# Designs tried in a protein design run: designed miniproteins, single chains, continued (3). Part 107

Each design is a single chain, and the fold is of that chain. pLDDT is the mean over its residues in the fold that is shown.

## One batch from the design tools (miniprotein)

Design m11717
Fold by ESMFold2-Fast:
Structure m11717 (fold): chain A 86 residues (1-86)
Amino acid sequence: SLLEEVEQAKKNVEKAIETIKENVKNGKLSKDQALEILDIMKAEVERWAEEKIKQSTDEKEKEYIKKTKEEMLKLIDEAKEEIERE
């Protein structure tokens, strides 16, 4: 279902952020590399949301996708700020 796909997309973003943060802490990833990956992730989230909105015919579904996109982008921005501070 669309709801399951949207929930899975958010979980994927959350897991990816955790992995990036862990890799920065253990030295597997530089700050610059992590920030670049997070910027790519933001672009992917924007594209994902645009594509899902085009596939939806329901205004409430479109609103849910937009809200979830905003939440995902906020999580990525917060991760960028945390990495930049370290």
Scores: mean pLDDT 88

Design m11718
Fold by ESMFold2-Fast:
Structure m11718 (fold): chain A 80 residues (1-80)
Amino acid sequence: SRDEKIEQLEKLAKEAIEKWKMPDYVKKRIEELIEQAREGRISFEELVENIAGLFHEHARLNNIPESELQEFMDKLIAIS
């Protein structure tokens, strides 16, 4: 279901935030996006696109290996 997909996405995002030591403002933005999707204010597709954008930008700015970003994106797509 949509709710199960949001839960899986939240778990994936939380694990990546911890692994990549992402700053609190990024964590807060992701939490806000998840809540907006749960409330039906944004589509699941918009949630996925926004989270993907945030992780791509963090990886670019913090020199995260392309293989690690690709692994995250593959998992994100699999949930979608």
Scores: mean pLDDT 84

Design m11719
Fold by ESMFold2-Fast:
Structure m11719 (fold): chain A 91 residues (1-91)
Amino acid sequence: LVGWSEVLGKDGKVLYKTEPKEDLSEFAREALKALKLAEEIGGNVVLYIKSEDKIEADILVALFHMEANVLGFKVSVEKVGDAVKVTATRK
C-alpha cells in the first residue's frame, strides 16, 4: 500500500500534502490528521490510495468515511488510474 493526503482550500488549491506512507496504520493516522486540519480551516481532503490488496484499501476508505461523516463531511470515492481517490467535502 502507498497513500497520501491533500488538504484543499475552497478554490481547489492544494494547501498541504502529506508524505506518501506505505504502512496502513501510519497512512490512516496521517489521513485522519488531514481530515481534522481540513475541518479546522474549512477546507476539503483528498486521499490517494494505491494497493494491490483490496481489503487494505476498503478498510482505510471505511475508517476515513466514518470519521469524515462525524466531522460533517460528505465522502465520494472514485478510481483514477491505479489509485482510489477519496474526497471529503464540507457539507
Scores: mean pLDDT 79

Design m11720
Fold by ESMFold2-Fast:
Structure m11720 (fold): chain A 82 residues (1-82)
Amino acid sequence: MVKITVKLKDGKEVELEVEENETLVELLEKVVKKFPDRPDLKELLKLAKKYAPNLTVKEIVEKYGTELTEEDLADLIEEYML
């Protein structure tokens, strides 16, 4: 279990307890479930499913630490679009 904080575009923060072997997709599904009325989060989830479906929380934490922004997550997904 690792505690991850995701800072949204409007400055709201969400803390999630996740396992290191969970995927970015699973992390984003939890965020979208807490904030279902945000099209930006739904789009980010779609991109993660398409381009980075196997990217793990462990890999994200190694690169960005436990405090993430939506921009950090978007940049991560973009690396897999190449």
Scores: mean pLDDT 82

Design m11721
Fold by ESMFold2-Fast:
Structure m11721 (fold): chain A 120 residues (1-120)
Amino acid sequence: SLKESKIKVLAELILDVIDDIVNIVGPPKKDTSPEEAKKMIREAIAKLEAEIKKYEELSKTDSSNYAHAVAALFQKQMIEDLVKTLGYEKIAELLQAYAVGKEEARKKAIELAKEILEKK
């Protein structure tokens, strides 16, 4: 069904954002608390803000660094848009599921994708 296809696509996009967070701050541990998971999200955003500023400065003398600044900007915007849509608590729950395993993370991402689509 079209709705089922949309849920699957949105769940994969949510998981891509979680992979970005994990790549920036490191993977969550199985005992990661909700507050620790929320801290991971905030630290990912802060590190991307620092990376944008770093590569913008480096691009003044070497324009090849501009692509890195733009990539960091888009990653930051995707994380912030997901936070605006779901809130920190639900993304923290997804990071906790990610610590358990890929299948549990996928199940949680599908649940969150359904919630986003049902609120429209």
Scores: mean pLDDT 88

Design m11722
Fold by ESMFold2-Fast:
Structure m11722 (fold): chain A 68 residues (1-68)
Amino acid sequence: SKLVEEAKKRMDEIKKESIANNESVEELSKKIGKVMEEVAPKLTPEELRELEQHALELMLEHEELHKS
């Protein structure tokens, strides 16, 4: 879905900015959550699940990087 693809791209950009600005996982989670909230009403349950998995992966990657 184009909506899911665009949302994933926004999330990837947010993660990149968060890393560049040395932001916490908490701040990243808040920004990702806002994207989810904005697009969720436009998504099917399956698309929402796919986006949730992508968000989780991004947060895990950021957490690992922030610990190093």
Scores: mean pLDDT 79

Design m11723
Fold by ESMFold2-Fast:
Structure m11723 (fold): chain A 82 residues (1-82)
Amino acid sequence: SMLEKKAKEYIDKAVEAFQNGDWKSFVKYLSEAAAIYYKLGNEEKAELIKLLLEEILKDRKDKEKLLKEFEKIFEEKKKELE
């Protein structure tokens, strides 16, 4: 599926953003990947991405802001895919 490839591309971009310290892009790309996995019926993988992000952010002062951005992009991307 082209969507499966796109989700993997978003994960790769998220890893690159993380390595570059670009937290905004990291959260964006993880959120878009999670939305695609959810739409493909892989809800477990979508939830795992969210849980891993929560763990990565656990000690950050901006954790709540970044998690809200994740949820916003996730919902927007899910609507785009309908």
Scores: mean pLDDT 88

Design m11724
Fold by ESMFold2-Fast:
Structure m11724 (fold): chain A 108 residues (1-108)
Amino acid sequence: EKEKKEEIEKLLKEADAYGKVHAAAVQSAALIEDDPEKAKELVKKAFEEAAKAAEKDEEAVKMIQELGEKLLSEETPEKMLETAKKLAEEYAEKEEELLEKAKELKEE
């Protein structure tokens, strides 16, 4: 039981981290669509706020920082938007996979 509980807690923690970086990616995509001319400034501020909100989750902070670096390295707001949407989808998929695995372990 203890080993199963630890594995479930680890999966839930990883899922939470993906949920937080997914939220940051979705917010960044919305900001880029609403104001492409200020995209870099708005995205940078959004990542600083997201990292602060996730400060107790080192994995989430690291993933949010890596997402921010990827988006800010894009040449155009259009490329930033495409990258943000693609990564948001990938993060959401990973969160769902981890949550389903945790649920399966809990039901055993």
Scores: mean pLDDT 82

Design m11725
Fold by ESMFold2-Fast:
Structure m11725 (fold): chain A 81 residues (1-81)
Amino acid sequence: SSEKEEQALREMKRILHEVMEEADALLASGRYSREEVLALAKRRLTERLQEAGDRMGLSEEEMRRLIEEGLKALDDYFRKV
């Protein structure tokens, strides 16, 4: 269980990093507002975390918490860039 939790956390951080890099590229393109990019990034993060959690057999509660933590980290990131 702890090994699975550590694996889930590593996978979440990897996905979050990739979503942040994609968001940075969208911002750099100049085609979208900061608000539009944040909304797209939140949607993409949620979809990718749901998919990863399903593959890993996470419970609904574990999935909800993982998504909430990821979305908060994304909001915090956007406030600083």
Scores: mean pLDDT 83

Design m11726
Fold by ESMFold2-Fast:
Order: structure tokens, then sequence, then C-alpha cells
Structure m11726 (fold): chain A 81 residues (1-81)
């Protein structure tokens, strides 16, 4: 994978986490937060395909989204994140 692709993936991950954190703080339902994270992961998956990397399966995306939502909830509880 190219350095530029890695930077774009990192940007999508950071923007997705910030958005998820803001949604959790605003009291959005967990399902809505998870949907936003899944959309970000699907964008990352398209970059992986373009770079010749094996894309994540739907199960891997679901698991990664669950982990990201849990992380956003923990950061929201700390109030300073």
Amino acid sequence: MSEEARKEITKIENEGLVKALEMVRAGAPEEEVKKVVIEALERINEIRKKEGEKPMTEEEIEKAADNAVAMARELAADREA
C-alpha cells in the first residue's frame, strides 16, 4: 500500500472517530453511530481494493465498527476527548 493511501486511511479513521464521538456526546442511538463508522470503514475498504490489498469482509467491518463505537463511548465518558 502506498504512503498516500495510508495517510488517507488514517484521515478517514480520525474523522470517523471524531464524528462518532460527537454523535455519542449528542446522545445519538448506538445504531446510528455504528452506521457512520461502517460507512467510513467501507471507504477504507475501497482504498484497499484500489491498492491491491485484500478488502475487509462484512464480518470484519462489523467487528471493527463495534470496537470503534466502544472506543468513542469510552472517550465521551472522559469528557476531555
Scores: mean pLDDT 78

Design m11727
Fold by ESMFold2-Fast:
Order: C-alpha cells, then sequence, then structure tokens
Structure m11727 (fold): chain A 95 residues (1-95)
C-alpha cells in the first residue's frame, strides 16, 4: 500500500497540496482500517475522505452530492458509528 500511495503522490504532484494531503491521509487510515479492523482509523479515513470530496468537487455540486450520498451509504454498511462520523463532518463543512 505504501508503494501505491507513493505512486499516487507522484502522479498527483500537480494537484494542490491540500487536496493531495487529504487524499493520502484517507488512503493511509483507510488501508489501516481494512488491514486491522481499527474503528478509529476507519473514522479518521471517513473524515479525510469527506473533506477531500468537498475540496475536490467544490465547483461541481452535482458530482459532490452523488459522492456524498455514496459515502453515507458505504458508511452505513460499515456501521452506525461510521455513518454518524460521515454525517457530522458533512454538516460541519456545509455552509
Amino acid sequence: MEELIEQLRKKLSDEPQELLDLLLKTLEYGSKAVQTGDLEAAKKAAVYAVRYLFLRYKDDKEKLKKLLEEAIKEAEEAGKELKEVVEEEIKKLEE
């Protein structure tokens, strides 16, 4: 997974630093959650993923809405606690 993250960093070197940092943190904590079943890592991955979507798709509201709905659905399948974390972060980022 470290090799994949490094390749993505190299390919996305032209992306804004903030977007790249959020994506890499999402992948780092997401991979830890998958490998270890660590709920706290899963929650951190969810938070960074939501922040990434808001920043990446700020100019495409329709795409953002679809991706947020998909993220809520995926979180709900993973568990109530993860869904609550995703919904709370979305609420914090909404104007």
Scores: mean pLDDT 76

Design m11728
Fold by ESMFold2-Fast:
Structure m11728 (fold): chain A 96 residues (1-96)
Amino acid sequence: AQEILERLRELEREAEREGASEKEILIRLAEILGLDVEKVKNIKTEVERKKVELEIIARGLLVAEKAGEFTPSFKSEEELKEKVEKLKEELEKKAK
């Protein structure tokens, strides 16, 4: 968990310095967090990008909680997943 948080902080610093694209940053974050990189590479719409960002945030929150870096506002992993899915649905509804 700590190793993943260190890699995330390093990536943030490198991206700011190098001017990496949002898509490139999302791909690197997905790799670090163990998400489906092919899903990130195949993003074609802003809504799909925002959905991937929500998944990355959710995974990052779980990693940080397990590392003892903070106390999350959710009661369980299932509650977090439900909240993320609701946000994804709202993003899709607003785009239509």
Scores: mean pLDDT 66

Design m11729
Fold by ESMFold2-Fast:
Structure m11729 (fold): chain A 67 residues (1-67)
Amino acid sequence: SALVERTVTLRADRDGAARAIRAVEEAGGQVTRVEVSPGRTTLTVAAPDEETLEKAIEAARKAAEEA
């Protein structure tokens, strides 16, 4: 079965990126690409379905923002 994926940009540094990646994995998603820049992290997230993808992205944003 094909995975669904989306690229999101978060206001997070390297530490925030690490938290976001963990949150994606705990939500049942996978991070297939990470790009860290000063104050910005871009993640490509893949999941088995759209509902899991949206949950993973929301979890990533919360983990990045709540530090």
Scores: mean pLDDT 83

Design m11730
Fold by ESMFold2-Fast:
Formats: structure tokens, C-alpha cells, sequence
Structure m11730 (fold): chain A 63 residues (1-63)
């Protein structure tokens, strides 16, 4: 179930304790096979994340 897999990635990102783990899950979210999931990931990360290295990833995948 791709929807459940996506929701689990969101949870793992939110529960991540290190910047390295956050970046790993952010990349997985932004490279999702589902176009709508990638769009939701971009909006979620822009709205909820303040870490500069994660925001750099968002900008890279948005362009």
C-alpha cells in the first residue's frame, strides 16, 4: 500500500533524531514514485521544517 508507505515515511521523518536521518527520509519522500506524494512532501517540508540542509533539498527537488 503506497499510501501507508508514504505515511510511514512522514512518521519516520518527524521521529528522526539526527539531521542525517531527517535528510534520508526527506529524500525518500521527495523521490516518491507517486507524483501527488512528491507534491505533498514538498509542501509538508516547506511548511513544517526549519533545518537549512533539509530546505536546501526541498529547493533542489522543486527545481
Amino acid sequence: DKEKEFEELIKKFLEAKTLEEKAKYAIQLLTSEDEEHRKKALEFLKKNEKEPKILELVEKFEK
Scores: mean pLDDT 79

Design m11731
Fold by ESMFold2-Fast:
Structure m11731 (fold): chain A 74 residues (1-74)
Amino acid sequence: SSMQQKSQQFNDQFQDDLERTLLGMLGEPIPVRLQRARDLYQKAADQLESMGATDLAQQYRQQVDQIDAEIDAL
């Protein structure tokens, strides 16, 4: 379906952007890098939800929750 194609394209682009962003931040403290990843996943989850990609949006929100737990443990 067009939605499956859009969500797949979104996920592929997001993963590439995330990896590139985090590689650019290798010199930054761990909490700063985690906060950036968290914010990117949160924004992406909201966009996926708005386009009806509910399953992928839920997966991204789970990543936000995991990162929040890692930050809280620091």
Scores: mean pLDDT 86

Design m11732
Fold by ESMFold2-Fast:
Order: sequence, then structure tokens, then C-alpha cells
Structure m11732 (fold): chain A 106 residues (1-106)
Amino acid sequence: MTARDNLEAALKLAKEAIKKGIGAPKAAEDLAKLIEKMLEEGKTVKGELYAVYDGELVKIKVELHGVAPSDTALRAELEERAAENAEAAEKNPENTTVTIAIGRRP
């Protein structure tokens, strides 16, 4: 599988979540648009999305990375970065950066 195949699978899941009303529909829609932009441009996409959490409007910074299954070093680096961002979010959820690596495990 290619990084593109994994991005297309993720986009399908995001669109299914929107259709079923799972989570925050606006956030899922904005995420789907960012994935589509990555598929068109063939590069890492940075953006922002808005979600409603506990009735409050929250701004989330998002970095999307398409990862090939064979790129284990990049996947490990992105997983470490995602863990660091999750820890930072626990201390300040209003200014959270989310790093998403889209790829199949080897």
C-alpha cells in the first residue's frame, strides 16, 4: 500500500463519521478537507479546524503526514511528536496541536 492509499482510506472514514454524526461534524468535515488537500498537493498539510467541546468553541492546529508502510523511522518520529502534543494538550487544551500520521502498520 502507498501513502496515498492510506490517505484515501482515512478520508473515507472521516466522511463516514460525518454521515453518521459521530463526534463533532464540523471538525470531521474540516479534517476531510485537509486530507483532500494533502492528496491533491502530495505533501504534508498544516491547517486549523474548529470543534465544539463541552459547548465551547475550540481551535485545534493540525499537521497531517502521509506515511508509507516502509518508512518506519518517520512513523516513529511522528508517533513521538503526537505523544508530546497530547501531553501539552492536557496542560492547555485550547491551543492544542495534533500531529496525525496516516499509514498502515508494516
Scores: mean pLDDT 58

Design m11733
Fold by ESMFold2-Fast:
Structure m11733 (fold): chain A 90 residues (1-90)
Amino acid sequence: STKEAQRVTALAIEGAGLDFLASLEKDPARSEALRRASELVKEAARAAAAGDWRRAAELLREAAEILREAGVDPSLVEGVEEAAREAEAL
């Protein structure tokens, strides 16, 4: 399905975006959390590409929790949580 392919692409872009935000983050703890979340989102994209949407959702929820615990912007956390809900629906 083109919808699944589009979601995999969106996850890959989101992971890259988190890496970029980490490079701009001045707080070391938040920067490290963004890098770790980026790796989890990229792993979720790989799981999704393999058809494992349940694993993708689990990884995305873990990424959101790491970001929330580190005190990053709530809108960024919500974006990752929304991606997890979308993965759970597939």
Scores: mean pLDDT 88

Design m11734
Fold by ESMFold2-Fast:
Structure m11734 (fold): chain A 75 residues (1-75)
Amino acid sequence: SDVVQRIQQLSRQTVQLAQQVERTGTPQQAEQFRRIAQTSLDIERESRRYETDTNYGLLREVEKMLRQAQDALDE
């Protein structure tokens, strides 16, 4: 579904950001981004197993995590 595809795209973005922060960010930012990336990957795996109404909530959760991470990096 489109929701599952969007979750997959966002999960890839969180992983890419975590990799960038490992090189250029602070240790605290690196840890935060790794945690976000791992959580988003776990959500992605779960979304592949079940296409339920909960997937809309999972998508919103990952979007918020990515925005929070990007904001933390930009500040």
Scores: mean pLDDT 75

Design m11735
Fold by ESMFold2-Fast:
Structure m11735 (fold): chain A 92 residues (1-92)
Amino acid sequence: MKKDMINKVQQVVDLLNDAYKNGVTSEQQIQIDNLLGDVYKSLEKLNAPEKTLQLLLEFGMYTHYAMDTGDKEKLDMANVLAKKLIEEIEKL
């Protein structure tokens, strides 16, 4: 389960960085939302700490901000939050 959640977070990061470089597609947005939703459901089933759920929510928020605005600072924040989220998932 942890490895699956980490792989999904990494997939979101890859999709986000591709979208930022090459332009955002509706298919990428749908894939990102599905992956984030799957991670959320997995964390909820594991009774993950509030801090881990908050990191996922912040990661999702900055992922959407980066896609909507093309702002590099928002992209950089999303990547930082992804790393923190992976570290917290490893501790579960």
Scores: mean pLDDT 87

Design m11736
Fold by ESMFold2-Fast:
Structure m11736 (fold): chain A 80 residues (1-80)
Amino acid sequence: SGVEALREAQEKIREVEELIEKGKKSKDKEEAIKLYEEAARMARELIQDGIENDNLPPDLLERAKKLLKEAEEKIKELKE
């Protein structure tokens, strides 16, 4: 149902946010990179599914895009 899809999307966004926060708190560079890479993968999947199925509200889509960009920027910073 549409209600279940929305709930799952909100839960996934929360998971992405938690992964990014865990990465920020990690003192291990390799662990932080893995957490940010997982966050980026989840955000990309959510964005792709939302665009293809037109089932993700615009606000959640923009939130997912912002989280993806943040994760990608953190990965770049840690690898340079």
Scores: mean pLDDT 84

Design m11737
Fold by ESMFold2-Fast:
Structure m11737 (fold): chain A 62 residues (1-62)
Amino acid sequence: SIEVLAQKIQKDLELLRSELPEERYQKLKQQFEEAVASQDADALVELDVELGVESIKIAVGL
């Protein structure tokens, strides 16, 4: 459901906050807030993928 996906993204954003540049974090947080406000499932899926890529980059030192 959209609610479960939103909860996952919120947790991922919290975990990545210290690892991301502040500007990047703020942009991703804004995208999340806008997607939740508009109930945009496609935007939430795209954001989930984007956060997954950020996590991988951090893990491999990119």
Scores: mean pLDDT 86

Design m11738
Fold by ESMFold2-Fast:
Structure m11738 (fold): chain A 64 residues (1-64)
Amino acid sequence: FLPQLQQGMTQIQQAARDGASDQQVQQMIRQAEQQLGVTLERDPEDPTEVWARGEDVAAALARA
């Protein structure tokens, strides 16, 4: 689970850094959220940064 979460977040951050549109980045976030059962947030000060809520990650790890 955790490696898949990390890879998904890395791919989203990389796409944003490479100039993907906000719409494309949002689609990638939505897909990762559905696949992993977590909520992902973009940093409002740095849209290339994405994080998962610790409580959502803990709950998903407990289920896995």
Scores: mean pLDDT 70

Design m11739
Fold by ESMFold2-Fast:
Structure m11739 (fold): chain A 76 residues (1-76)
Amino acid sequence: MLSEEEGREALERLRAALEGLREAVERGEVSKEDALQGLDRGLGLLEVLLKEAPHLREELEELRREIEEERRRLEA
């Protein structure tokens, strides 16, 4: 299990990565395929965090929904 501090830092880094990816896609700096791969990697990391940092479950589930929503937008 991650410590509370480690879990929080990992969650914050994952949020920042999602925001950066969204902005890069909107600026046309990243292809749709590369963005989808980035989101898939993010979902994999989030699944690990849900197991290792259950104290952040609500925040992690919210972030999972945001990542899945972005994935759906990119696939459209």
Scores: mean pLDDT 81

Design m11740
Fold by ESMFold2-Fast:
Order: structure tokens, then sequence, then C-alpha cells
Structure m11740 (fold): chain A 83 residues (1-83)
């Protein structure tokens, strides 16, 4: 349903935003990693749902969010490797 898709997108966006804020502050980097990983997982699950249901109009936005979350995860992992 459109409402469930919009709510899922908003949740993914919120996770990405919170993880970015933690990374920018260099605070709670382990939490930032967990948030980025959750955003990737939810994004991939939503992508599979959209492909299965034919709601393809949302795919570009969801794919962009997955890519953003994956890049964010890589940036957080890089900061965690710094001593």
Amino acid sequence: APKEVIEAIEKIEKLIKEAKELLEKKEELEKALELAEEAIKLGEELKELLERTGATQYLPKVEKLIKEAKKLKEEVEKELEKK
C-alpha cells in the first residue's frame, strides 16, 4: 500500500540522517554503523517488495537511499579504523 511504502521510505531516511549526524560529530560511531546497516537492510527489503508488487515508481528513490546508506556505512567503517 502507498502508506506503508511512504512510511518505510521515511524510516530509512531518518536512519540515514541520524547516522550522518553521528558520523559528522564523530560520536557513537558503532551506533552510526548499526543505523547505516539497518537502513541498507530496510531499503533492500523495500526494493524486493516494490519489485514483487510492481510499484516500480518508488524504485529510483529506494535505490538512491540504499546507495547513500552503503556509502555512509563505508565512511563510518573508515572512521572506526582510525586509532
Scores: mean pLDDT 84

Design m11741
Fold by ESMFold2-Fast:
Structure m11741 (fold): chain A 95 residues (1-95)
Amino acid sequence: DRKLAESVAKLLIRHLDRLHEQKDWEGIRSLVDSLPDVVQGLKALGVSEKDIRELLKKILEHITKLFGLPTPKIDINKDSPEYIIKLIKETVEKG
């Protein structure tokens, strides 16, 4: 369900904004480390892998903006959720 993926993306982005405002770097790392579990939960609820990849792309774009880093280009039809999560983790480690 695209709407479920969009709602989850909005919730995660709002939580990231709060953690960043509070300078809670441990909280940001914990949230990013939870992304594989979020992906598994969404798959169990019947969310398509494409909608999951679009959700992760939005998180990557948002976190790169928060950290003032360039957003890596991803191909939503080729790049796995695991690869996008890896890019998100690398962004947090650089910021």
Scores: mean pLDDT 84

Design m11742
Fold by ESMFold2-Fast:
Structure m11742 (fold): chain A 79 residues (1-79)
Amino acid sequence: HMEKRLEELRKKLEANPSLTEEQIEVALLVEELRLLAEEGASAKELSEYLKEKYNMEVEGESVGEVFTNAVLKLLEEEK
């Protein structure tokens, strides 16, 4: 379900010539985290998911903080 929705979103975003690759990747990450949170994922579970799938060390006290910190890390390309 999630993978198919992300693939469909990627195609829509890539069809828009005004979007940069960075903006497309941010939008896809945001949607992925939103879908996980909608399915009941906690801040801790989102942090674990980001570590496992993207090797991204992101912490937060709330779902919103993890979300914000993940986007900031992706935009700044910090490892």
Scores: mean pLDDT 77

Design m11743
Fold by ESMFold2-Fast:
Structure m11743 (fold): chain A 65 residues (1-65)
Amino acid sequence: TARSAAASGGSGALELREAGASEEEQQKVYDAAVAAGRATGTGEGASRGAGDASREILKQREERK
């Protein structure tokens, strides 16, 4: 559901926020979770989408240390 997708995106966004990520980066994780959740119709799909987006953003931030 959209609510499950939002929860997964919110969790990923919080992790990025703690790492000092921008609102734009947090929004990307949220959007990825919602898109994956809608495409699969599952919370598992939403979590996968959020996780993938979050890892890529964290990797980019590590490179910018």
Scores: mean pLDDT 68

Design m11744
Fold by ESMFold2-Fast:
Structure m11744 (fold): chain A 68 residues (1-68)
Amino acid sequence: SMMEELERLLEQVEAGLLAMFSASPSWSREQQEAAIDWAVRELKRLHPEIPEERLEAMKARVLAAIAA
């Protein structure tokens, strides 16, 4: 279904951001947060059908992961 495809896309973006941050230990928190914000804006631009709540939930999960 379209929703399953969107959830998979969000999971892939979340995993990609976390992998990128793990590979870039010199990045500041500000740089990580800027990358997250950029990814959310690009997802909105490319996939306007994604509900805002799903994008905010993904952002919250990534922010929680880097805060641990």
Scores: mean pLDDT 86

Design m11745
Fold by ESMFold2-Fast:
Structure m11745 (fold): chain A 61 residues (1-61)
Amino acid sequence: SSSPEERAQEALEAGRRGDPADVERLRRLLSDPHGAVREAAFAALAHIDPSALDTLESVPA
């Protein structure tokens, strides 16, 4: 229950860290109701591992 600003910041921090463990979390943020959070998550994923964006076509179980 974080603010959208905090979630966006967290996504950008994950991108800066380059930690692949955050990829799943960032993919979930792509479904966030706030566009700014989704944009931050997309940018972070593209920076960490652009191939992770390919899984957007398939929702993991």
Scores: mean pLDDT 73

Design m11746
Fold by ESMFold2-Fast:
Structure m11746 (fold): chain A 70 residues (1-70)
Amino acid sequence: SPEKLAEELFKKYDKDGDGTLDYDEFIEAMKELGFTEEQAEKLFNKYDKDGDGTLDKKEFIEAVKEGLKL
């Protein structure tokens, strides 16, 4: 499922275990899914809802789900 795939990628790229992905970690995770850097950047900006420069697990799962519908 998209949720399980996103959860596995989140664990892989959350290397310091802080419960968030920064911009660079997010871009690399999305590239592993076959997205371009431009597509990943647009999704990051959309789902960084609190503007803190990181995505939590829920925001990341939602970004992956939307990306896969593109």
Scores: mean pLDDT 79

Design m11747
Fold by ESMFold2-Fast:
Structure m11747 (fold): chain A 104 residues (1-104)
Amino acid sequence: EEEEVRERFDELVARSLGGLAGRTSAPPEIRSLEDALGAVLAGLVGALDDAGALNDERLERLAELLARALEAIRAGRELEARRHVLEMYEEARRAGVTDEQLAA
């Protein structure tokens, strides 16, 4: 389960960073795990907007999960942080965002 969570997290982060880079003329410079989480949030917000599913309630939920992930990283709880990021992706999927849109 822990190995599976890590593998899914790494895959989803890579796809989200790829999507964000595709939306800019120059890819963002990611220096830390906190910066990578910011890129994930930006990618998810973009995917929700493209799907017509972006609203204040979903933004608040994503921000809450991001805050929990950042807190877990600072406390050295990487697996807990990865679970919160996966919950962000599941929130987007519940909103009707497809895996293809998350990979864009």
Scores: mean pLDDT 67

Design m11748
Fold by ESMFold2-Fast:
Structure m11748 (fold): chain A 76 residues (1-76)
Amino acid sequence: SSLEARAKEAIAAARQLIEIMRSKGVPQEVIDRLEAEIAAVQAALAAGDKTALKEAYRRLMELMHEASKLIFEINK
């Protein structure tokens, strides 16, 4: 479905973001939080649970937005 496709794309984008965060010396605790949300989306995809997938996807997107803000602040 379009949601499943978007979720898979979000996982790929989040993994790229983690590599950027590691290269910039972002604290491991922040990276761990993003890894946990990626795992939640993967679990929902594997289970075929559309309700859980919507919730996990929303949390992942929110955290990616916050992580991107943090990276922008570090580069100032």
Scores: mean pLDDT 85

Design m11749
Fold by ESMFold2-Fast:
Structure m11749 (fold): chain A 89 residues (1-89)
Amino acid sequence: SLEEALRHYEEGLEALKKGDYKTAIEHFERAIKLFESLENPDDPEVLELIAKAYGALAVAYENLGQPDKASEYYRKAVEYYEKAKELKK
């Protein structure tokens, strides 16, 4: 559900703020899977939320000293943000 996805995203942000990067990653990965499983995953608002979650994942991996994973998730964040913009045209 959207509510469950948003809850995981928010819990991930709180974990990230506290420096609990592993917990943040688990919550963001769960949020992304839930967003992708919604009936309308191509909703621009949902795509923007997925982009934000991938960006937050990248920050968490960067702080864990995993720059290659961080770069991968930054690229995914940009891809989803661009998809959201295209669908808003």
Scores: mean pLDDT 85

Design m11750
Fold by ESMFold2-Fast:
Structure m11750 (fold): chain A 100 residues (1-100)
Amino acid sequence: SVEDYLNLGEIYNNLGLIYQNLGNTDGAIEAYEKALSAYEKAESLTPFSTESVDTYFELADGYEKVGNGYKNLGNLELAKKAYDKAGVLSLKAAVLKVVP
């Protein structure tokens, strides 16, 4: 389900932060890649409809957290890609919230 993939993404995001705090850069990168894979699956299952507004905001938050992780690891290119995706998802949520 969408919820299962969102939860999986959050688990891997948290794992990435744990590895980063332990100085395990490779482990952190792998965890963030798995978080992105989970969020991509959640997005693919999420219809572009008013009922999905909260899901798009949760996805945007997830991508933002991955972006923060990559930025802290010094991978600015991957951070930018994650932030750009978070921006697109936030815009989708905002549009759906105001369009009847």
Scores: mean pLDDT 87

